# Ledger of designs, part 25: designed miniproteins, single chains, continued (2)

Each design is a single chain, and the fold is of that chain. pLDDT is the mean over its residues in the fold that is shown.

## One batch from the design tools (miniprotein)

Design m4891
Fold by ESMFold2-Fast:
Structure m4891 (fold): chain A 66 residues (1-66)
Amino acid sequence: VEEARRAVEEGDLEAARRVADEAAARGDYKTALEIYSLLIEAYNRRGDGRAAAELLAEAVALHNRS
Protein backbone atom coordinates (compact mmCIF):
# COMPACT_ATOMS: atom_id res chain seq x y z
CA VAL A 1 0.00 0.00 0.00
CA GLU A 2 2.76 2.50 0.91
CA GLU A 3 4.58 1.95 -2.40
CA ALA A 4 1.36 2.60 -4.33
CA ARG A 5 0.50 5.60 -2.11
CA ARG A 6 3.85 7.18 -2.99
CA ALA A 7 3.28 6.50 -6.69
CA VAL A 8 -0.14 8.22 -6.55
CA GLU A 9 1.39 11.21 -4.73
CA GLU A 10 4.04 11.45 -7.47
CA GLY A 11 1.36 11.28 -10.18
CA ASP A 12 2.50 7.86 -11.44
CA LEU A 13 -0.93 6.26 -11.48
CA GLU A 14 0.23 3.49 -13.84
CA ALA A 15 2.87 2.38 -11.31
CA ALA A 16 0.26 2.37 -8.55
CA ARG A 17 -2.01 0.23 -10.70
CA ARG A 18 0.80 -2.27 -11.31
CA VAL A 19 1.28 -2.60 -7.53
CA ALA A 20 -2.46 -3.28 -7.15
CA ASP A 21 -2.40 -5.90 -9.92
CA GLU A 22 0.56 -7.64 -8.26
CA ALA A 23 -1.23 -7.68 -4.90
CA ALA A 24 -4.34 -9.20 -6.51
CA ALA A 25 -2.22 -11.82 -8.30
CA ARG A 26 -0.80 -13.01 -4.96
CA GLY A 27 -4.27 -13.11 -3.36
CA ASP A 28 -3.82 -9.93 -1.30
CA TYR A 29 -7.21 -8.53 -2.29
CA LYS A 30 -7.38 -6.16 0.70
CA THR A 31 -4.22 -4.36 -0.42
CA ALA A 32 -5.33 -4.37 -4.07
CA LEU A 33 -8.72 -2.82 -3.16
CA GLU A 34 -7.06 -0.15 -0.99
CA ILE A 35 -4.81 0.83 -3.90
CA TYR A 36 -7.77 0.93 -6.33
CA SER A 37 -9.55 3.26 -3.89
CA LEU A 38 -6.51 5.59 -3.91
CA LEU A 39 -6.42 5.53 -7.71
CA ILE A 40 -10.15 6.27 -8.02
CA GLU A 41 -9.74 9.27 -5.69
CA ALA A 42 -6.71 10.50 -7.64
CA TYR A 43 -8.47 10.26 -11.02
CA ASN A 44 -11.58 12.00 -9.65
CA ARG A 45 -9.39 14.77 -8.18
CA ARG A 46 -7.88 15.28 -11.64
CA GLY A 47 -11.32 15.37 -13.28
CA ASP A 48 -10.78 12.06 -15.10
CA GLY A 49 -14.15 10.52 -14.29
CA ARG A 50 -13.91 7.92 -17.06
CA ALA A 51 -10.70 6.41 -15.68
CA ALA A 52 -12.20 6.50 -12.18
CA ALA A 53 -15.33 4.65 -13.38
CA GLU A 54 -13.25 1.98 -15.13
CA LEU A 55 -11.19 1.40 -11.97
CA LEU A 56 -14.36 1.20 -9.88
CA ALA A 57 -15.62 -1.60 -12.14
CA GLU A 58 -12.32 -3.45 -11.69
CA ALA A 59 -12.47 -2.97 -7.91
CA VAL A 60 -15.97 -4.49 -7.87
CA ALA A 61 -14.68 -7.49 -9.86
CA LEU A 62 -11.80 -7.96 -7.39
CA HIS A 63 -14.19 -7.73 -4.42
CA ASN A 64 -16.32 -10.50 -5.95
CA ARG A 65 -13.19 -12.69 -6.19
CA SER A 66 -12.12 -12.01 -2.62
Scores: mean pLDDT 77

Design m4892
Fold by ESMFold2-Fast:
Structure m4892 (fold): chain A 68 residues (1-68)
Amino acid sequence: SDEEKLQKAIELLNKAIEYARQGKVDEARKLLDEAIKLFNETKASSEEVARLVGLILAAVGEILDAEM
């Protein structure tokens, strides 16, 4: 269950990055929010936390770059 939620959060973050690069900022933000909610609902190891934080920062960076 937790493993499935973590994997889904990673998938959502990767999609958020893709949508942000396409200029779909609102869609990217929605995916980012969904990923963060899943992350907050799961027990994660320090290594999993580091990976998720890295992807969150990447997604935020792409969203900010896509904004006017």
Scores: mean pLDDT 82

Design m4893
Fold by ESMFold2-Fast:
Structure m4893 (fold): chain A 70 residues (1-70)
Amino acid sequence: GSMLSDEQIEKTAELLKEKYPELDLEEIKKLMRELREQGYSGGEIAEALAKKYGLDIEEVERLIARAVTL
């Protein structure tokens, strides 16, 4: 898959924070950028976020897909 843009990372972090208010917006953005720089795709980043925050992977994948289409 294509790499996430900075705008898509920010939108994904905003959507995650809206759904899970306890999450740190800046920590999410930092992790996503670090994974992107390592060559991770959006799907692989979704798996990493789901694992780190104990979230459902399919839900995180839906939020990333929504961010990409906005």
Scores: mean pLDDT 84

Design m4894
Fold by ESMFold2-Fast:
Structure m4894 (fold): chain A 67 residues (1-67)
Amino acid sequence: MPAVASVVAPTREQAEAAARAAREVPGVRDVLITESGGEYVVSAVADTPEAAEAARRAMEETLRRLR
């Protein structure tokens, strides 16, 4: 079943970097960036909960490197 992983990025550049990292994860079908209240929500849609968790870890690692 499809699963979604989301992270919040404070800047558009960080959101775009997180989205790129999520797209590199096998089993990720789509990545969406939504602006909300001056922050960016990056949502990765994956085939399985395992792929969603991998996408979340990749996005969090990318954001950690940019801090």
Scores: mean pLDDT 82

Design m4895
Fold by ESMFold2-Fast:
Structure m4895 (fold): chain A 75 residues (1-75)
Amino acid sequence: SSEEAKEIIVETAREILGEEIADKIREVLDKLPDSVSIENLIITGTLTARRLAPDEIAKVQKFEEEARRRIEEAR
């Protein structure tokens, strides 16, 4: 589920925030230990997106909400 959650987060970021931000999110998430909770993966992805796209507040919020929804549906 952790590996699947990472894939959902990165793909959602690619759709909403673009390839460059999605690739940076993937890089950050891949450095986290496998024991990290799904909630912490979402938080880390969102925080990374906010740092990289500080002017895109609405898109980052949509990314977080959509990633969270897709992960819940995949359970």
Scores: mean pLDDT 85

Design m4896
Fold by ESMFold2-Fast:
Structure m4896 (fold): chain A 65 residues (1-65)
Amino acid sequence: SEKEEEFKKKVEELAKTLGIKVEVRFKDGTIEVTVDSESEKLKKSFYKQVESLAKELGMKAVYVE
């Protein structure tokens, strides 16, 4: 809904800033994030920030690599 769309936009903006490609989906209270990047450093930074956002929503985040 509105909160989910806002989260998706923030995650996509973060990915754009880091130069990575990402897709965000919401399913059964879970946030599913697909990340396309070969940089472990960028992925770790991105995951940490996404984890923080997901925790604020009270949702579980899962990552697809």
Scores: mean pLDDT 74

Design m4897
Fold by ESMFold2-Fast:
Structure m4897 (fold): chain A 55 residues (1-55)
Amino acid sequence: SPEEQERIDLYRRAIEVLEAKLAAHRAAGGDPATIAWLEEQIERLRKILEELEKK
């Protein structure tokens, strides 16, 4: 459905933004707790995206 495609696109964009933030924090020698939280959020969103793409 168009709504499911919009959700897929939204999650893909969200993952891209979070991956860019993660890369920036790693490059800056950032806070380990922030890095761990970003990795967790990316993994969570990837699982949601995988489930949406199965439809």
Scores: mean pLDDT 84

Design m4898
Fold by ESMFold2-Fast:
Structure m4898 (fold): chain A 59 residues (1-59)
Amino acid sequence: MPPIDLEKAEEYYKKGLEAYAAKDYEKAAQYFRLSSQYSPSEKSRKYEEGYLRALFALE
């Protein structure tokens, strides 16, 4: 797993939100997964929720 990097976590989270807004749910899921990899578990909840929402939108 990549080392913790809060700046990268937030950057990927922003990209995930942009992809989600564009209805590119597959790309959004990938970015949210990357965000969670760069954040500590206690901070990753919002990224994990984004990932699950993107997966549910894909159906």
Scores: mean pLDDT 77

Design m4899
Fold by ESMFold2-Fast:
Structure m4899 (fold): chain A 67 residues (1-67)
Amino acid sequence: DEKIAAYQARLAADPSDLGALYNLGLAYKKAGKYEEAADYFEQLAEARPDATSLKELAERYRELAKK
């Protein structure tokens, strides 16, 4: 997916690109790839520890990935 590749390129250039992390998490969730979605939301939560909902969201997708 060109859009996913573009966000990955942005994140590689700027690891602080929170928009890229969020959009990658959403894109993988939409594709049913919950393990990858959890990985990106975990990275986003690490970058934004003040946003506790992001850590909870990452944990939720990690649980879904077990199935």
Scores: mean pLDDT 79

Design m4900
Fold by ESMFold2-Fast:
Structure m4900 (fold): chain A 93 residues (1-93)
Amino acid sequence: SLEEEVLREALAAVKAAVEGDYVTSIGHLLRAIGLVEELENPSEAVLKAIKGATAAISGNYEEAIRYFEEALKLDPDNPYIREALELVRKALE
């Protein structure tokens, strides 16, 4: 689905951000935002995941964790949100 594409791009942004590749990270975040603008009613989980990715790019991993935890409560079986949360938790340790 288009929402899965948004979450895949958000996860890719988080992966690049935790590796310190901010140019690649920003590119993935911009793609995620572009895709979400095509959605008539984006889910709150998708919107929270984008906020989480934005916080991760800014180096605010504690805020990123909070947003991804909130997103996962709304979509508990989502593998992209779960992986993004695990990556930012590991980056904070």
Scores: mean pLDDT 88

Design m4901
Fold by ESMFold2-Fast:
Structure m4901 (fold): chain A 73 residues (1-73)
Amino acid sequence: KEEEAQKLLEKGIEALKNGDYETAYRYFKEALELDPENEEIRKAYRTALSKLVIEKGDKEAFEELKKFHEEEV
């Protein structure tokens, strides 16, 4: 599971570098589901959500970002 999460994290980072924020978000979300306590994945997931909100005005990403921050406190 951890190895698969790491692969998804790497794919998400590549998508993020390419400006494909939706693909990055999807990979980070899958990685986070496999390894929810991984701080690197959690940071990447938050970054992708923030990019979707800022660049696309994505309402779903905004709501998810709010929930994620509420869980982290």
Scores: mean pLDDT 75

Design m4902
Fold by ESMFold2-Fast:
Structure m4902 (fold): chain A 67 residues (1-67)
Amino acid sequence: GAEEVARRVAELARQWALEQGVSPETADRIGELAREAVSAVEAGDFDRARKLTEEMRRLLQEALAAS
């Protein structure tokens, strides 16, 4: 179902972020944003999905730049 897909995408995004060397707290936030982005796509809100994806990218770049 849609919720299962969103949860799986969130977990994959979180794990990938951890592999990039970000903190568990930052990885968890990236996972939550990924879940929200999937939910936005499922609701047909592509503008929101795009903004959430841009926020994930920004958060990851800021975390890596601080290292």
Scores: mean pLDDT 83

Design m4903
Fold by ESMFold2-Fast:
Structure m4903 (fold): chain A 85 residues (1-85)
Amino acid sequence: SDELIDKVIEEIKKVLDEETDPVKRAQRIANILIKYLPNLTDEELDRLYQRVVELIREKLGPDSPEAKALEALIRAIYNDIKEKK
């Protein structure tokens, strides 16, 4: 649902705003995704992915090493979740 997508985005945004350690940021974001992604349809997963990637680029910068590493981690989590569905 759009409500669930918005909730996931707000939780990730809070992590990016509050957590200063890149490793802890990655762990917290991974935990949010692992918790919520199994409850989404494939269409909702694709919409959430675009919003999460855009949010990370906006907060960390599109060319930052942390943004690129986090995008790779998110893609790995998405692939794992889609495979198990």
Scores: mean pLDDT 84

Design m4904
Fold by ESMFold2-Fast:
Structure m4904 (fold): chain A 63 residues (1-63)
Amino acid sequence: MAEVSEEELERHRFRREVSKYIDKLLKEGKLTPEQVLEAMGRIEQAESLEEAKKIIDEIAKRS
């Protein structure tokens, strides 16, 4: 059994929280499917959940 590192757990948590945030904005009509694809590409460069949320919010603001 491979030991799951704290970094791997943090990355899984990060992706889960980002997905929930995107889902919330999609349900509220604040994001389009095209903006979701742009956000997913840009958040690959985000080092924290707060940075990812700022990127998503900036994309949503441009609509």
Scores: mean pLDDT 75

Design m4905
Fold by ESMFold2-Fast:
Structure m4905 (fold): chain A 68 residues (1-68)
Amino acid sequence: SALEERMKEVEDRALRLIIETGKVDEAAVKQIGDLLKQAKAALEAGDLETAEKYIEQAEAVVDEMEAK
């Protein structure tokens, strides 16, 4: 699904940034992980609106990581 693809893109972007910079923002990585876990739980419950909100929050965290 589009939401599952967006979750994978967030994970891929965070991993790529770690590899490219050699630096781990452990707090941001944990926050992304927690948000994606909540998004997955919402998807499994059929709550697409809640899942999308958690994905948007995870995307905002990775955008912030890339801006640093």
Scores: mean pLDDT 83

Design m4906
Fold by ESMFold2-Fast:
Structure m4906 (fold): chain A 69 residues (1-69)
Amino acid sequence: MTPEQAVKRAQGVKTGAEVLAESGAISEEEAKKAIEYAEKGIRYAQEGDVEKALEYIEKAEKILSSKGA
């Protein structure tokens, strides 16, 4: 995966978390955790550390998947 692809994937997770929180499907606390992990993923991807970026993106996706995303 390229850094650009990792950033796009993390941005999708952030958008998903915001939408789910707005609809009440997940709590603000769960959305905040998912967004924080996604933002860490973006930061590592921008630094060229795609492996660490993916670790954080997958943690964020796991939160959303457990809550019906």
Scores: mean pLDDT 79

Design m4907
Fold by ESMFold2-Fast:
Structure m4907 (fold): chain A 61 residues (1-61)
Amino acid sequence: SSVEELARQVAELLRKMERGEISREEAMKKIKELLAKHGVEVSLDASNEEIERAVVRLVLA
């Protein structure tokens, strides 16, 4: 499903950020754009936990 694909894309971006392959700012920007396309908004200063919670809400809905 599109939600499952979104979850995979978010997880990949978070892994790349943790490995230092992309900046936190770039990862958060990409994740915010992906979540917005699915009707979910998160703040620019959202923590990894807040982003994970938003993804979980989409998957469980």
Scores: mean pLDDT 73

Design m4908
Fold by ESMFold2-Fast:
Structure m4908 (fold): chain A 98 residues (1-98)
Amino acid sequence: MEKEVAEGVALILVGLGNIFAKRGDYEAAVEAYERAVRLLREAGVPAAYAQLNLGKALAKLGDLERAREAYRAALADARASPEQAHLIPEAEANLAAT
């Protein structure tokens, strides 16, 4: 997939997930964030922000194992991308809290 197209579609999916999460619909938020993460990974684009939001939504559902996996993935992507390094402290704090 073209990187720019994947990033654009993923941004829309993250936005949709954020709307669901704000409404307390964490199951729908997880689905939207998982789709965003998949698109970014397939395109070879770091997905730290989508992974971080996925972890938060999973933690709200009580799925702490999957939340920890998402936070670890967010950390790996954030450490690999200077543009996403600002997400490292939040991902570390959330991982430590789960």
Scores: mean pLDDT 86

Design m4909
Fold by ESMFold2-Fast:
Structure m4909 (fold): chain A 60 residues (1-60)
Amino acid sequence: PPTRRGLRLERVFALIAQGRSVREIAEELGLSRATVRRHLRELEAAGVIRRNADGRYVLA
């Protein structure tokens, strides 16, 4: 079974795929914005998301 951290990363990834902002992801998942940004950095390091010209996270 997936770890709790793995489940959170999957949910964050799905919300980024839907075009959600850091604030919207934090509100949806009941997480702090700092926690969401940490997960986004992990996904960016894994090469599955990137920052666009506007500084928003999008699918790679």
Scores: mean pLDDT 78

Design m4910
Fold by ESMFold2-Fast:
Structure m4910 (fold): chain A 74 residues (1-74)
Amino acid sequence: EKEKQRKADIYIVAANIEIVAAEFARSLGRTEEADQAYDAAIENAKKAIELSVTPEQKEDGEKALKRAEEVRAA
């Protein structure tokens, strides 16, 4: 499970970075780039949840997914 756990952590980090990048792009009026980054964050968060081996990883992935979905819908 070590590789699966590491992959989950990587996807969680990627999702959070993409959320930050998307929020920054949106602040600059780059709506299309922001939407693409949120979509990527949603996909990576879902992969993180799927690969999660600890409750903490699943919670972190679910938080990232919820944040990306909420902002994408705004």
Scores: mean pLDDT 83

Design m4911
Fold by ESMFold2-Fast:
Structure m4911 (fold): chain A 66 residues (1-66)
Amino acid sequence: LKELIAEAISLANKAVLVSGGTDPNARKALEHAAEALRLYMQGDYESAEKYAKEAIEHAKKALAAA
């Protein structure tokens, strides 16, 4: 799970950089990655995993559009 969240954060940051920071998918990826980390810190591992996966999906969409 830690690795998945780290990957989500990394991909979200890359999507923001590549898309110029205003792409809706890149922004959603960053928001979901941040929420995944917050949930993980609170011990909600199930929700953290779902948010991390959604962050990765949004990041991939932003990167594919760039």
Scores: mean pLDDT 79

Design m4912
Fold by ESMFold2-Fast:
Structure m4912 (fold): chain A 94 residues (1-94)
Amino acid sequence: LEEELKELEERLKEKGEDDAKTLLELGSVYLQMGDYEKAKEYYEKAIEIAGEDDGLALANLAVAYKKLGDEEKAKELIEKTKELGLTEEAESAE
């Protein structure tokens, strides 16, 4: 994970801070490391750039909010994930 994190940070520097795919991958790595604050930050930035139609990013952001104790925001994101038709991903985030 640390080596993967380093490679993703270098990629972000090369492609610019608006590369949504690299931001999503950074969010996933931080989520796996238990750094929920950074996972939230990168997922929110990726969703802002790519749009709110990425249901997997929304579900993973909901997990980060839930781990941080923000149950209300997590529920909001889970509902959006369900609206996009990703019911299994939404249920996994609950």
Scores: mean pLDDT 75

Design m4913
Fold by ESMFold2-Fast:
Structure m4913 (fold): chain A 95 residues (1-95)
Amino acid sequence: ALELAAKGAKEALKGGLTAAKNGTGKGTLAGIAGAIGGIGGIFEAEVLKNAKGAAISAKGGGDAAYKGGKLAGDKKGEKLGKKGYELGKKGLELA
């Protein structure tokens, strides 16, 4: 659970940063939200060892990055965000 949540948070961070860089307006804001969620999830997983918190942050950050990638026309941000969301969701089911 913890390792899966950490991986999801890292994907959310990558997707959020990519969407923020390539987006404008709402796409950039959603990408930033995804990156913040990813950072929070990494901190929760690697520093706090909180699998449930990390999974929640990965799921939320991944969803934001996915939406940001779509708004930005950034297929990489969209794909990474979706992966972060799916890994976070699965991490929550195991936590």
Scores: mean pLDDT 82

Design m4914
Fold by ESMFold2-Fast:
Structure m4914 (fold): chain A 87 residues (1-87)
Amino acid sequence: MSVSLTLTGASKPVVVAIQRVDEDTPIFLVLTDGETVTLYNVTPGTYQLYLVDGTELVLIGTFDTTTAATLTFEVDGKTVTLTITPL
C-alpha cells in the first residue's frame, strides 16, 4: 500500500513524522506547502502523525492504513491531507 501526505497553509517547510503504534522508530518527512510526498510499501496498521517542533513530536492525528481513506488533520492553521491507497 501507499500513503500520500499533502501540506496546505504553511509559510515554511514542515517536518512531520509517522510512526506505527507498535514500532519504536518514526519515519520523518519534509513537507512544503502545496506539495505531496508519497510513501510506498507501508505496512498495514495504526499510525500516529506528528508535527516536529524543534526537538518535540506534537501528536496531530492517528490513522489506520488497513482501508482506503482520505483523512484531513489540522494543526496551528496548517492542514495535512493524508490519502491511503491499499494494494
Scores: mean pLDDT 80

Design m4915
Fold by ESMFold2-Fast:
Structure m4915 (fold): chain A 74 residues (1-74)
Amino acid sequence: ARELVEKAEELLLQAVAEKDPQKQKDLAQKALDLAVEAIKKSTTLEDILRAIGVAIGAIGLLFEAGLKLGEPMP
């Protein structure tokens, strides 16, 4: 479970550093997917909260990348 949290955090940091909006979107989606998996498999409150933090950050980046790509908002 902790390895999933750490991997999700690494992907989120890569997404934040990425300048290409398409690549940023792809990295943020991967971070979100791993964060959701980490929440499902985590047994400690610390790991769950860390994974939730990654999920929130990834959702924000997906929204920003979508706007840069001209995607219509629902």
Scores: mean pLDDT 79

Design m4916
Fold by ESMFold2-Fast:
Structure m4916 (fold): chain A 70 residues (1-70)
Amino acid sequence: SEELYEEAKKFIEEAKKAIDNGDVEKATQYLEKARELVRKLVDAGDFERAQELVQKINELRKKIEELKKK
């Protein structure tokens, strides 16, 4: 589960960089990859880390919606 957590954090970081560059498509793709890893963390019983990542993903999704209103 630590490996899944670190990979999900990496995709969240890449999504944040894409958001900072205004790249909605790349940001969305990275968040979808992070969500897949969150699902695997839940399947592995790592609920605390999964919940942490979901909160971060939701915050970035809000930023994507703000960009789409340009």
Scores: mean pLDDT 84

Design m4917
Fold by ESMFold2-Fast:
Structure m4917 (fold): chain A 68 residues (1-68)
Amino acid sequence: GAAASAAARAALAAAEAALRDGDLETVKQHLNIAGDYAAASAAEGDLAGAAEAGRRMRQLKTEGGLPA
C-alpha cells in the first residue's frame, strides 16, 4: 500500500545518501529494508510502486558496485 511504498522510498533515499558518503555497509542495510517494503507493496497490490522501488534499488546497486 501507500505506506509501504513511502517507507521503501525513504529507505532508498537513505541508501543514496550513504552511497554518496561511501558507506557501502549502510547502503546494503537500507537496500534490504527497501526490498522488504517493496515486497510488502507488491503483496498489497501496489505493483507500480514495487516496480519503481526495484528499478531504483538496481540503479543504486550498480552505482555502488554491489552484487544483485
Scores: mean pLDDT 80

Design m4918
Fold by ESMFold2-Fast:
Structure m4918 (fold): chain A 87 residues (1-87)
Amino acid sequence: DLLERARAVAEEALAAGVDPLEGMRAALAAGGVTITFTPTSTTVEVRTPEGGWRLTVSKEGEILEFRAEGPDPLVLEIEREVREYEK
């Protein structure tokens, strides 16, 4: 179920210390979120000018790939700024 896989992605975001709803809303507002569904996996990619992250989850909810791009402080700063702007 795509919904169950999306929930697993949200749980991983929580484990990373990010509120998945706020993070997704901020990234969507910035136009930097891509979600790709395939029969075997779901990929969530957050891309900003300073960096981003990508998470791929299997159909069974296993993490296949997680990458962070750019310095974590800059990525977090951008997400925080976008979140503040969207309040």
Scores: mean pLDDT 57

Design m4919
Fold by ESMFold2-Fast:
Formats: sequence, structure tokens, C-alpha cells
Structure m4919 (fold): chain A 70 residues (1-70)
Amino acid sequence: SEKEGALEFTVAGLLLAGRLVDEWIEIRKKYNGDEEKVAEEMKKLVERTDQEWAELRARIEAGEPVEVEL
């Protein structure tokens, strides 16, 4: 149902947001003290995450099984 699809999308979105936070921590750790490089890498991470989210949404709307690994 559409209601179940919306719940799955919300849960998957929260899991992807959690991955984004973990990746951000790793970027800051790797480029410690280089705020310009951190900003550059964060921009790339956001663009990649937006693409993953769009693909995830399309799969849920198509009724395909979705798995997001933490």
C-alpha cells in the first residue's frame, strides 16, 4: 500500500541520514584541520547521497525490495 511505501521510504531515509553522519565523521577525521577539503568532500558525499536516495525512492515506488546497510 501507499502508506506502507511511505513508511519504508522514511525508515530508509533515516538509515541513509545515519550513514551520511558516519561518513561526515570519517571525512572530518581524515582531513582534520582542513575545513576547505572537508567542505569539498562533504559536497561530493551529499551529491552521492542524493543519487542513492533518488534510486531508493524509485525502487520503493516500483514495489521492489530495499536493503540499506549501515
Scores: mean pLDDT 69

Design m4921
Fold by ESMFold2-Fast:
Structure m4921 (fold): chain A 60 residues (1-60)
Amino acid sequence: MQREKISKEDYEEIKKILDEYAALKEQPLLEEIFKELKEKLPHLSDQAIAQFILDYNEES
């Protein structure tokens, strides 16, 4: 795709993964979270995943 869009299903999956990390007592590095998201959702661009992580942290 020339411009990747995050589907609602992918968005919910990313949010669930981030919520799981937020519930852990230890805080993993952003790079570790990014790698897991890329592994789960390899069809999304690196930029889209990074932007979503930033947006999630700002909204929380």
Scores: mean pLDDT 68

Design m4922
Fold by ESMFold2-Fast:
Structure m4922 (fold): chain A 116 residues (1-116)
Amino acid sequence: MLSEEDIKLIVKAVKEVSKTKEYQDALKKVTKSNDYLYMQAQLVAHSKEKGGDIFKRVLEEAKKEKLNDVEILLVTAVALMEVYKLKPKVAAATFGVPEALIKLVYDRYLELKAKQ
């Protein structure tokens, strides 16, 4: 089960990697609109048991940190990866985003979590 602390670490990971050139280069390959990405995050989350509660917690933290729709989707994807043990490739296919974006956030989240 994801703690509130885990959600905050994923949000921090997204904010840190969003400043990198690797993230920006991967982001250019996203062809879907922000509205589509937000809807996809919501639909995928609600398709999972407890996923709706996870999405609600992601939105609360995202609002505090002023995350955009792509960042909200990435936090949701990584949160569901931790809960449902999804690999980055599966999460990327499910959410319709480049695997590189998911791996950048997930790897940074694991680094931050290891320091606690």
Scores: mean pLDDT 84

Design m4923
Fold by ESMFold2-Fast:
Structure m4923 (fold): chain A 99 residues (1-99)
Amino acid sequence: SLAEAFRRLAEGAEKLAEKVKDNPELRQHLQRAAEHFRRAAEYVEKGDWEKALEHAQEALDHLIRAERLAKDFDVQVDIATLAIGAATLKVILERKLKE
């Protein structure tokens, strides 16, 4: 389900935040991305596509900031993977809003 997809992105961001504990600013952006993905999942379950889209965008904005702070290639790739997932789910939400 779409809500489960957002929860998986939240889990991915949370796991990545644990790997970067030595970079507090990067960790905080990943934690905020995870929180916004969890909020997006909640709004998807409520059928509130507009609120879900707002939280998906906020999560993506935090991932973009996290990517700029990441120096390790593996961390950059993990952030990019989460961002691609978020962008894909945003397209699905935008289609729901146009239906």
Scores: mean pLDDT 89

Design m4924
Fold by ESMFold2-Fast:
Order: C-alpha cells, then structure tokens, then sequence
Structure m4924 (fold): chain A 93 residues (1-93)
C-alpha cells in the first residue's frame, strides 16, 4: 500500500508537469477539493519547482485517507490520475 501511495503521488505530480497551464489550473482545483489542500499552495509548489514537497504533501493526504478508511477519497484520486493522463494524451493531438 505504501508503494501504491508513492506511485499515485508521483503520477499526479508528473502528469501536472506535462499539462498546459490552463489544464493544470483545472486539475489543481479538482485535486485541491479532493485533498482539502489550498489550490494556491499546490500552484505555488508547482511554480517554484518544489516537486518533492508537493509529492510529499499529496502522499501524506493519501495516507491519511487510507488510515481514516476514506476509500471514496482514495478512489477519487485514482480517477483523477486517469483523467490527467488522458488530458496529457489529448493535448499532444
């Protein structure tokens, strides 16, 4: 489970890095709502290139969701990863 949390956090961060600024803002808003993290904080970390801190923050929130039995939130993250991956592919075309 820890390896899965690490992978999910890494996939979200890497996906966000590949998106256009417009698409990134949209997914940052969704991620903020799901995680309960301020969207300005997420945007600041991305703009600063502080990807390790961003990944750690996402990892911590995912771990909290698992520990609290909030599987609905966990599944929402998995859906978001898929949506980001599809958007990255769509922007290439």
Amino acid sequence: MDEEIERIAEEIVEGLKKLSPEARDRYIAQLSEILGIDPATLRRLLDEGNFEELKELIRQKLKEAVENGDYRKLFAFLALVTEIELEVEREKK
Scores: mean pLDDT 77

Design m4925
Fold by ESMFold2-Fast:
Structure m4925 (fold): chain A 70 residues (1-70)
Amino acid sequence: TKEKVEELVKKMEEALRKGDYETALRYAEEALVLLGLSREEAQDAVRHLSKQYGKEEAVRLLLQGIRATL
C-alpha cells in the first residue's frame, strides 16, 4: 500500500508540474482511498478543498497531507 501511495504522489507531482490539476486531484482521491478513506469521503475531501482553495492549491494541500502519512 505504501509503495502504491508513493507512486500516486509522483503522478500527482507530474500532473501538477504540467498544470493538469484535474488529473492530479484524481490521483489524490486514489491515494486517500488507499490511506483508509471511503471513496465518498475521498471525493468529498477533494471537492471541498477544490471549492475552498481552488484546484492548484487543493493539489498542493493534498500532496502535503499525503506525504505526511509516508
Scores: mean pLDDT 87

Design m4926
Fold by ESMFold2-Fast:
Structure m4926 (fold): chain A 120 residues (1-120)
Amino acid sequence: AAAEAEERARVDEFLAGLRRLAATEGLLVVELDVEGRLTEEKVEEFRRRLEEALAQVREAVAAGRSVVVVLRFDVEATEEQKEELLRLVREFRAEVERIAAGRPAGAGLLEFLSIKLIEE
């Protein structure tokens, strides 16, 4: 739909601005994209990528560098797969907040989540 294309264009423009800030201000930007029909393999790959992103957040914050993690989903999923993805995102968010707590460096999470439910 035209509205979905317009929203995507606005997100792309925002992320381009964020990448420019990363290049000039020493901000670390970590981008995680998941697209299409969700499978167990894609969920497990996403879990591994989240663990890698947490390592990058820990290293950046310990070095006094601010970090933003961007999660972009455009997926088709069963209710069970959606619940698992949202659980992983919630756990990731809590851990990022824990890592940033009491540190001068900031850690942020941007979530652009489009999850279309499929019937079994």
Scores: mean pLDDT 78

Design m4927
Fold by ESMFold2-Fast:
Structure m4927 (fold): chain A 56 residues (1-56)
Amino acid sequence: SRDELLERVSEITGMPLSVVERIVKEAKLSDEELREIAESRDAEKFDRLVLTRILA
C-alpha cells in the first residue's frame, strides 16, 4: 500500500517515482500523511509538508 501511495504522489506532483521515494524518506512522511496528500490530490500541500519537515 505504501508503494501505491508513492506512485499516486508521483502522478500528482509530476516528479519521478525515485525522486518522490527519496524525498518521502528524507522528510520521514508517514503512510497517513501520504494518504492525505493522495486523497486531496494537492501537489502544493506535499511541497509545503516536505519543506516544513526537512527545514525544521
Scores: mean pLDDT 81

